# Designed miniproteins, single chains, continued (5), part 54

Each design is a single chain, and the fold is of that chain. pLDDT is the mean over its residues in the fold that is shown.

## One batch from the design tools (miniprotein)

Design m17979
Fold by ESMFold2-Fast:
Structure m17979 (fold): chain A 55 residues (1-55)
Amino acid sequence: MEQQISEILGEVYQKALAGEPVDKKAAAQQLTELGMPLDEAESAVNTVISYAKSL
């Protein structure tokens, strides 16, 4: 499960770095399906996008 979470967040990060549109709701939903709470999933997706934009 942890590996799948890393893959989802990694894809979000790569898309944000490439300037591609990121579907935040879809990414958060995939994380919640893996057992992550919704608030935590949304926070993780937003954090990853913020890091990509800061670099």
Scores: mean pLDDT 79

Design m17980
Fold by ESMFold2-Fast:
Structure m17980 (fold): chain A 76 residues (1-76)
Amino acid sequence: MKAKELSEEILKAVEEGDIKKASELGYRGAREAAEEGDEEALKLILEELSKATKKDPRAVGVAIEAIGAEVDARLE
């Protein structure tokens, strides 16, 4: 489980202005956590994205991608 490391990388990408990288990391991490049934990792990822959106509105897109990944993994 790399939820904390992934969350830190997402925040770094947002701070660097690399929203595409942040979105890809958020989507991949949330999907992997949901597919493994790791609810705690998924919660941590979404919580860090929520904090990022308060600092930078561009991170809203990253949070939406992560939520979409969770839905896709659970629906499949």
Scores: mean pLDDT 68

Design m17981
Fold by ESMFold2-Fast:
Structure m17981 (fold): chain A 79 residues (1-79)
Amino acid sequence: SPLSEEEKKELLEKLEKELKELEEYAKKTKELTEEQLEIVKKIVELLKKAIETGDRSEYLEEYKELIKKGNEIQEKAEA
């Protein structure tokens, strides 16, 4: 079934928060170039649109991978 309006709102808010964290981590670690970071931002915009259209399963997997990469970048720099 398609996402409810409440579910969409919660997912979009979480996605925006996690993107901001990823941007901060990427800047601290310098693991991503500005060009790579812009690509990540564009991918996140696509994920937001996918959530809104109801393609939840497919796009949530890619979203999860982006957040995982952000966390790995942050850990690698601080280890």
Scores: mean pLDDT 68

Design m17982
Fold by ESMFold2-Fast:
Structure m17982 (fold): chain A 81 residues (1-81)
Amino acid sequence: LDGYQGQYNYLRGMYFALDNGDPYHRWDGPDMRVDVYARRQGDQWLMDDLLYYDDGNFDRRQGMLGPQGRQMLRRGYLGLM
């Protein structure tokens, strides 16, 4: 629960960072690391992909979101405003 909420807070923070001109942001937490990639499209920034690391308390996993995951990030961007 806490990790999931931290990820949401990170996505919201990344959105505000993009509004200040930062097209790339990395989140580093105790249990999870995330690299988020965003793309400028027209007059808005879209979260295009995410590289997920699952460290420490879990098995180490490295992966990128599939199409459904990328769709979720795009929705999350709008939903977290």
Scores: mean pLDDT 44

Design m17983
Fold by ESMFold2-Fast:
Structure m17983 (fold): chain A 61 residues (1-61)
Amino acid sequence: SMEEQLEELEKEMREMAAAGASPEEIARKGREKIDELKPSEEFAEKAERIVLRIVLETLAA
């Protein structure tokens, strides 16, 4: 489902952040994952918000 795919994306991005990935690396990987899924606009918007939130959290850490 869309929710499961969004949860998997969030998990992967958080794992990268925990491993010490830079905000730029997290943003790049998130974009790649979204592009690979060839998503609807609604899915892309939700996924981009998740990636942005994690990037901002990483910058604040």
Scores: mean pLDDT 80

Design m17984
Fold by ESMFold2-Fast:
Order: structure tokens, then sequence, then C-alpha cells
Structure m17984 (fold): chain A 82 residues (1-82)
């Protein structure tokens, strides 16, 4: 299925672009947190995964996994509640 673009998806793509440009883990986490992602998830899961993925070239796979964790109904971000 095709989902409409959400603010969370846009922030995630901005964080991805910044990670590829050599942004720090802190800056990537800040982008996600300001978009409504849980700070603990953004800092400890998503940002490290994006930075690691950018360095290893596996960013597409690991980024999708991290987004699924924060987009799941069981782990909904404070900003994206059903």
Amino acid sequence: PVYPRSPGVEAFEEALEKAKEGASEEEVAKILTEAGFDPGVAENVVAPTLIKGAKTGKIEYESAAALNLVGDDSITSPYHKP
C-alpha cells in the first residue's frame, strides 16, 4: 500500500540526508526529536542506526527497520498517536 507523506517521514528523510552528509549523531537525533520522535528512541536507536548505516552503506535497510519500530502502534512516538 501507498501511504501519504507525513511530517515524521519528512523529518526521517531530512535526518537521513544529514547523516549521509556527515552530520553528528546528536544532530540527527535532534531533527527526529523536534519532529516528535521519542527522545530515547531517536538518540539510542534511530540516530545511531542511521549514522552506522551511512558508514557501512546499509542505511536503507537499517533505517527502514528503525522507522518501523517508532511507527508501530506498540511503540508510537509521542507526536504520532493513533
Scores: mean pLDDT 61

Design m17985
Fold by ESMFold2-Fast:
Structure m17985 (fold): chain A 60 residues (1-60)
Amino acid sequence: KEALFEEAQRLGREGRRAYEAGDYETAARLYRKASELFAQAGDLGTAALAEREAERFAAE
């Protein structure tokens, strides 16, 4: 569980860096993966937020 949470946080940070670099497709993909891992870790609230970020980035 802790390993999944740490990996999800890492993917979130990588997604943020991709977004700041203007790579919205990569940012959306990374945040979507982070959402999956947060859900597997049992953090459904953070998973929902990550999915919302992925959708927002994909729309750009």
Scores: mean pLDDT 80

Design m17986
Fold by ESMFold2-Fast:
Structure m17986 (fold): chain A 62 residues (1-62)
Amino acid sequence: TPEEAAAREAFQQRVVKLASEKLKAGETLDLDTMKEIARQALAETDVPPELRARIEAALDAQ
């Protein structure tokens, strides 16, 4: 849906921003760090509940 597309774009932009900040700080973007970044981005982004649940399930599965 248009709302899901917009939410995915906002989430992606937040992930990129957080990842960029970690790289500038000299941190390595391993899987655990990327999962933390994704969870932080999800917490800071207004995402529809259904999309939020899918992203959280995907992160927990890794």
Scores: mean pLDDT 78

Design m17987
Fold by ESMFold2-Fast:
Order: structure tokens, then C-alpha cells, then sequence
Structure m17987 (fold): chain A 77 residues (1-77)
């Protein structure tokens, strides 16, 4: 479920101590999903969240964990 993947990505950001970033990403994705003109699917929101969290893991040196999130995003494509 796309919503579960979004929550997993946001929890990953919180686990890395990036609580402010997690909140900003949540608000950004909710605005995208609520904007009827953008026609953004929950799947596209989940892909975005997973890539943001994956990048944060990669920058923290957690490359294997980043690759797991990138793999989940690719399965949604």
C-alpha cells in the first residue's frame, strides 16, 4: 500500500534525526495529493517520499538501507 510506504519513508527521516525534513515532506506530499489540478497519485507520492528518504540514508553512509528504499520505489514504477 502506497500510504504505508510513505509512512516508512517519513519514519526513516525521523530515525535519522531529520524530524523537520520529515514534517516538510509530509506537508508537501499532502498538498500534492489534495491539489486536484496536479492529479498526483498516492503511488507517485510514495515514490517521491522513498527517494527523499533513500537520499538521506545515502548521505548518512547507510548505503544498503538506501538501496532497499530505492528498490521499493522502483517496484512502484
Amino acid sequence: EAEKLIEEALETLRRLGKEDLAEKVRNFLENMLNNKRLNTSKKEAAITALFVAGRALQEAGKVDEANELYAKARELL
Scores: mean pLDDT 79

Design m17988
Fold by ESMFold2-Fast:
Structure m17988 (fold): chain A 56 residues (1-56)
Amino acid sequence: VAPVLIEVAAREYGVSPETVARQLRAPDPALLAEIARRAGISPETLRRRLDGLAAR
């Protein structure tokens, strides 16, 4: 995944780029759920969006 896409996702979800990179490298359901709550979306929606980002 291009670093710029990680930075964009981090800004969109209100987390650090490092946190996004960690989720793409080693998925953690608990951290995913926390990020989703902060972003106001479901954990399933966030997972699908990050999967799409990893495919780009």
Scores: mean pLDDT 72

Design m17990
Fold by ESMFold2-Fast:
Structure m17990 (fold): chain A 64 residues (1-64)
Amino acid sequence: KEEAKKYFEKAIEAAKKGDIDTAIEYGARAMALLGASPSEINKLASALQEGDLEKAKEIFEKVL
């Protein structure tokens, strides 16, 4: 769970820098560590692609 939080923080940092591909990669790793479903991982990826960091955070917190 601590590792998932670290990967998610890296995802948010990458997204803030405009590195969406890296953000999605770290976000997917964070979600996978928590046992998230493919649907949940896809929802996070979509939020990151849209730049909706608030929504991405909500999705991550629901599986934490």
Scores: mean pLDDT 81

Design m17991
Fold by ESMFold2-Fast:
Structure m17991 (fold): chain A 65 residues (1-65)
Amino acid sequence: SEEELLKEAEELGKKLAEAVKEKGYEEAMAEYGPEIAAIIRKLTEEAAQEATEVVLNKIQEALEK
């Protein structure tokens, strides 16, 4: 469901933020970037255009914490 994908995106954002702090942006994005892209693809396939912005906002919020 959309709510499950948003929760997964928030958790991935938190993991990405910690990885960026530990090993830098390039290595962190190599590790978690594909998983984030997979969530975006699933939402796009469901034709939920607005959900993509919500997912990205949740990831951004987690990165700022």
Scores: mean pLDDT 74

Design m17992
Fold by ESMFold2-Fast:
Structure m17992 (fold): chain A 81 residues (1-81)
Amino acid sequence: MEKLVEIRADDSPENAGRKLAEAAKEGGATVGPSAAQGLIDTLRQGRGEEAGNAAVSIFEGAGLKAELVEATPDRVVVRVE
């Protein structure tokens, strides 16, 4: 089932990690809570495309298919299958 994951610069690392873990779990995979720390730090620097690509890489590393749908300086949206 296709799922969209939105991560914002105002998310805590814990909240971003939860969003990533929930999306991965729906795809039958596991993502650790520490995976979101670098992503949130990158997004808070206004580097939305790099943060979005990091989120894609986290899902792909867990064995899922992922695509960056939107990247702004303060928000990224990733599609997970």
Scores: mean pLDDT 81

Design m17993
Fold by ESMFold2-Fast:
Structure m17993 (fold): chain A 85 residues (1-85)
Amino acid sequence: MEKEEAKELVREYIEALRNVEPIPDSLRQKLLEFLEKYGESELRRVTAEALAEQIVEDGKKAGLPDAEESAEDYRRAMDEVIEKR
């Protein structure tokens, strides 16, 4: 599974949680396959990127001027945590 495919799966997972929808078993299985192939650090990185993009989207929809800065700060913090391991 390519990194971009895993990033889209994480976005679908976040969207389902946001909408209080049940998470499909197929989505969980694909994320587990990514974890087994690439490891926890890559899954955390993909998750951080997907969440940062959602912060920007939600912030812009809510009219928050600093949404992009908040997302970038989150990305940097997550990269530092991941790189130390």
Scores: mean pLDDT 70

Design m17994
Fold by ESMFold2-Fast:
Structure m17994 (fold): chain A 109 residues (1-109)
Amino acid sequence: SLAASTSAAVPPQPSKAEQELLEKALKIATAVSETYNALTAAGVPLEERSEKIKEVLQKKMKEAYEEAVKEKADPEVIKFFEELAKMSAEEAAKRLEETLSLDMLSLLK
């Protein structure tokens, strides 16, 4: 019997590292979403919007990594954003989507 159980496998509160990671990831998602909305409202063509959104995503991931290092964040947070900064925009968007449970990939297309 394959029963999906949602009972108590997830801690009731995020750890400090998890909370800090989520806050930084949300800042990236917000910046990308705002850029998408602005470019869409301005009538920018799909191909040009995609490229600009990818550029913003990569820039924000590098900024998040630099901030985490500067703030002496938890090693897991630093490692997460270091890995994201080394990824392609598409791979990073997928990783952020998994982390935040937000549809980030559709914003790149």
Scores: mean pLDDT 75

Design m17997
Fold by ESMFold2-Fast:
Structure m17997 (fold): chain A 82 residues (1-82)
Amino acid sequence: SKFEEIIKKLRELYEKARPQLTPAQQAAVDRLLDIAEKNPDSEDGLRAAIQALEIIKRYSTDPELQAEADKLIEEVEKLLKE
């Protein structure tokens, strides 16, 4: 599904951003990713994915990773409106 493709990209983005995040921020993203993967194509899963992306965007120091997070947030928001 489109959601599964987004979650795959979110995991790839998280792998790149992980070294820039504190252990507490990593734990928060890990929890939100778990919620998203256990609730595929649901509003709860979509909102968890957005929250994980917002943490990555806020705390990443790499403008390219921030831009990729913004792009994925837009894609998740489009699914939430459908």
Scores: mean pLDDT 85

Design m17999
Fold by ESMFold2-Fast:
Structure m17999 (fold): chain A 115 residues (1-115)
Amino acid sequence: MPSPRERLAAVAEELYALLEELAARTGHPEFAALAAGVRGALAEIRAARTREELADVVAQLLGLIDGALTIARAVMSPEEAAAFAKRAKELRERIRRIAEEAGIPVPEVPAIEPP
């Protein structure tokens, strides 16, 4: 199996492509700003030498996904927002699984109701 670092890099690349696609389709620059954030996280994945450094990147990627979900709900149609939410859930679960298998602590993501 690929290393946790390689697996996180793959998820970050997929998230980057998805956010760039959303920026192009919606015309909203907020998705492009989040894509830039993912590029930063990807650079940190490549530079990471410890589990603590990878934990920081995991927190960043999860936060970027949550930010993208918030923007999608505000600026996209309900159908498009639901499709994005499905993709976001898939990416978030992949990140959590990679972190768990690598022994990296996963930060709590804000819930729908009381945090």
Scores: mean pLDDT 80

Design m18000
Fold by ESMFold2-Fast:
Structure m18000 (fold): chain A 84 residues (1-84)
Amino acid sequence: SAALEEARRLLEEARRALEAGDYERALRLAEEAARLLEKEKSPEALKLRAEAYAVAALAARRLGDDEKAGEYEKKAKEDDKLAK
């Protein structure tokens, strides 16, 4: 789907931002990727959303937002289980 393709692109950009130390941009892009997948229920979409939440959690931790990071870590684990 177009949403899956766009989410993959945003997630790849989020990972590059994370590697570059642009944690604010990485968080925004990862959150956007996860939002595009809100209505998608396929295992592929759930796995991709879990990856997006994992990137968002890492970025939030680097920004000092441990509460937000914990929320995204929980969402990533839930989606990983559902993607099975």
Scores: mean pLDDT 88

Design m18001
Fold by ESMFold2-Fast:
Structure m18001 (fold): chain A 61 residues (1-61)
Amino acid sequence: MEALKAAEEAVEAARQGDFEKARELLRKADELLKSIKDPEQRRQALEQLVPLARETAELLA
């Protein structure tokens, strides 16, 4: 899943201290999530994405 891949890369970028890249990848993940037309697939993607976005945000703090 493209959105999940972007979110995973955002966590990795944040862990490496590349906060600009991490924010860009989170924005990309959100855009990809919004492009999912099937509500069930979007829900599943959101469930996976929220923990990764939270981890990235905690690393950015």
Scores: mean pLDDT 79

Design m18002
Fold by ESMFold2-Fast:
Structure m18002 (fold): chain A 77 residues (1-77)
Amino acid sequence: SHMAEADRLEQEALDLLPNPEVREEAGKLFDEMRAAIAAGDYQKANELEKKLFELVKDNPEARELFGRAALHYRRAA
């Protein structure tokens, strides 16, 4: 399912972030983005995704996994 795959990819992305403060902030941004997608607020979702990608810019593998997770939520909506 898109939800199960998205949750798996999000967790893998979070596990790549060694700094707990960055991991917590990334998780919050992803949760807000997920809520925006579910509400159909794609402008807000895109802005939150941009903030998330900037936060994790030094970890391209985490950025890719977060992007893939977001796509699964967008496809489920």
Scores: mean pLDDT 85

Design m18003
Fold by ESMFold2-Fast:
Structure m18003 (fold): chain A 73 residues (1-73)
Amino acid sequence: SGEEDLEEAERLIEEAEEALKAGDYEKAAELAKKALELAMKALEEHPLRATGLAIRAIGLQFEAALKLGRKPE
């Protein structure tokens, strides 16, 4: 319960970090957005871990958006 969502969110965050390093900013933003959605689904059952992953995902999405010359959100 929620654990699978957290594991998937962690994988997506790692992929987003790799995409960001490679200059694939649109891919990084998409992966970070998916990771955030999964972390939010797990928030009720795993509040501390889900919050940590959500913060990381938001940070990656923000950085990718800035690199693309877009306003975050």
Scores: mean pLDDT 84

Design m18004
Fold by ESMFold2-Fast:
Structure m18004 (fold): chain A 57 residues (1-57)
Amino acid sequence: RIAVAKAPFPKTGPDEVALRPGETVKILEEVDDEWWRVQTADGETGLVPKSYLEVIE
């Protein structure tokens, strides 16, 4: 599944990845109801808040 970042997310923890608005990421795992594990186009993997993502595929 593919999602687009709706807003900038600054990396605030070691298990997280930073997002830029409009960045496309692959959803790897829905860890809980707030945090999803994603992979960026650069191959970085980490947690982001699902509220920052819009699922497109």
Scores: mean pLDDT 78

Design m18005
Fold by ESMFold2-Fast:
Structure m18005 (fold): chain A 86 residues (1-86)
Amino acid sequence: MELVLVFKNVNDEQKAAVRALAQEYREKGYEVEVKEDGDTITVTIKGLSVPELIGEILRAIGLGLDGHEVKIEIEGDRTTITVTFK
């Protein structure tokens, strides 16, 4: 499965956390691409397992409960999670 994580309106601490997340998935052996554009950071993870995907969906739900805007889109083998920080 492919997971695309889009984080918008990120501050420096949130950018560091997203970079750490990307590095964690690389260390687990996943193919990970990171694109940074101003206050937006996009992480694409290829070959993600179903348990890891569920973990990221739960993480996104937690961010939504904390008052951030969260959008989850599933299209076949591709899941896109967009988080806009408040």
Scores: mean pLDDT 87

Design m18006
Fold by ESMFold2-Fast:
Structure m18006 (fold): chain A 63 residues (1-63)
Amino acid sequence: DLDAFFEAAREALRAAMGQARFDELQPLLEDAGEIARRAVEELGLDVEALKAKFLALVDKLIA
């Protein structure tokens, strides 16, 4: 479920960057999520590959 992925990604970002920073970026994250959802639907992007790349990015933010 793409929605479940974006929810989990949002929680991971909140944990990595902290609540105040997350709140500032939330509108942009919502917009990016809508664009990504449309791209997946229109272009048939591999959702699992997108998850893997995003999780790797979050891991680098935590490190």
Scores: mean pLDDT 70

Design m18007
Fold by ESMFold2-Fast:
Structure m18007 (fold): chain A 65 residues (1-65)
Amino acid sequence: MLNRDQIAALSFIQTSPLLSEEEKKELSEAIRKDEEKARKLIDFLQSKNGVLTEEDVKELIKIVK
């Protein structure tokens, strides 16, 4: 069963216009397999007050992968 952070992270990934479909698939698989990666994603989003630039998205991908 997915935890709250995984559900929130997956929702962000699936609705983000800044991610390609391939990136969404890869990040979603990483989040589903690792609760700590989901937590890191949510913490990163919180640190940016929910507003991401293209550079922030690149950093987020590096943190999760």
Scores: mean pLDDT 79

Design m18008
Fold by ESMFold2-Fast:
Structure m18008 (fold): chain A 68 residues (1-68)
Amino acid sequence: SDRALQDQVALLIENKDYAGLEELAKNTPNPSDRELILQSIKGAKAAQAAKAAGKTDAPGGGFIKAEP
């Protein structure tokens, strides 16, 4: 059922396990479910990239800038 698939996808996203999400997509013969997983990966990566860009300015930690 979709619930079991969504639960597994949510767990992998929470763990930032994109490799696991790709394996799940490859093991999913249903094209609709596979597309859902791939879209989830893209969405999560895009959100992470946006957060990283927004935090580049002054967060505590070891962020590096491309050029001063």
Scores: mean pLDDT 69

Design m18009
Fold by ESMFold2-Fast:
Structure m18009 (fold): chain A 99 residues (1-99)
Amino acid sequence: MTPEEMEAAAEAGVAALRADLEATLGPGFADELAAKAREIAKLVINNTPENLRKALELHVEAARAIIDRLAAQGLITDPAQAYAELDAWRAKQLARIEE
């Protein structure tokens, strides 16, 4: 494979992954996830209880949106259990922040 063919294949692969992600999760969702991840990272670096609570809520919002979209595609067999596990994890993290 030539370097030009490898570069074209990589570009096509990235475009296909972005298109599949947008088709599965909705247009602009990949950019929204990237923005939330960046915001969470900034909050965690300055790990005050207030910032950790904000980071936790952004994480839960992103996780719920992913669960909803994956469940709609039939990729999650038990979405109710996924939500219950997310809520249990959130409650545990919130308790740790409030200590």
Scores: mean pLDDT 71

Design m18010
Fold by ESMFold2-Fast:
Structure m18010 (fold): chain A 94 residues (1-94)
Amino acid sequence: MKEEIKKEVDAEIAKLEQKYGRTFSEEERRQLKLEILEKMKKNTQIEIDVYEALLIMAEYFGVPEETIERIKKNIDELKKKLQAIDSLIEEVRS
């Protein structure tokens, strides 16, 4: 999980370096990593909130258990991603 997120962040920075035709300084890279990770965190939290709302509705309307289990699995995976993002933010700030 963490390694996959690191690759995504590094890829976004590489795209920006190519777009602007220059290499960023260590401090610029640090700031960009934080900004990208914070945006990922916000997006992941929104996805969790949407799936949790969907879960409540699914349980209320008596949706098949298999569908409920799939929704719960998606929430669990998103929560793991959120923890990995938080850990990476702390690593960059350290």
Scores: mean pLDDT 86

Design m18011
Fold by ESMFold2-Fast:
Structure m18011 (fold): chain A 85 residues (1-85)
Amino acid sequence: DEELEKLKKEIEKAKKEGDELKLAEALFELGKIYEERGDLEKALEYYTEAHKLYAKVLGVDHPKAKEAFEREVEIGVKELEEAVK
């Protein structure tokens, strides 16, 4: 997947450059891709990391941090629902 490979390269570059905002954006997009593919475990992992970084660099009340948190909660609930079946 060309989009996934591009995004992984953006993550590596952002980590190397210490660009925490770009890292959060790329992690959030990875979360969306894995959510669309039904990989809820990876989606939760990436949304959680994106939320932490957005909260750190923009503040916990920033719309981007709130959106990542909402995604994290939504996916976490879906994982719990699957676990009880």
Scores: mean pLDDT 82

Design m18012
Fold by ESMFold2-Fast:
Structure m18012 (fold): chain A 74 residues (1-74)
Amino acid sequence: AFEEGQRYASLGKYEEAIEKFEEALKKDPNDYITYRYLGLLYKKLGKDEEAKEYFKKALEINPNDTASKNFLKK
């Protein structure tokens, strides 16, 4: 599911990528990397509020995730 999400994202299929990353979270709900990817995909779709919530979730799990910190400061 995670690898499929990355593949769809690389093809510009952001909605399909989101679905696969949500499947990955059902199996590993504490994977901050998956939350970060969801944040990036929602940002690509122009859904900035949803993107911020996913970056916040990543940071709650890993407070040292510099990428998620940087996205929240923009």
Scores: mean pLDDT 79

Design m18013
Fold by ESMFold2-Fast:
Structure m18013 (fold): chain A 70 residues (1-70)
Amino acid sequence: SLSDKLSEILSSKYNLDEINELLAELVEKIEAAPSIEEQLEIVRETLEKLGLPEDIIEEVLKELKKRLES
């Protein structure tokens, strides 16, 4: 699954403390964002910050958008 793939990539490059710091920052930014579009932009920025491949970032954003628009 995409979740398993992300977990594998993140665990290979980052420790749990680094991941937790990035998640805390992401949550703060999402809570400040008034729209789904802005929330998606914040997620994109976070994934880019993590150094994920563009293909993976695009796939995550498409899946997340589908869930948020449902």
Scores: mean pLDDT 74

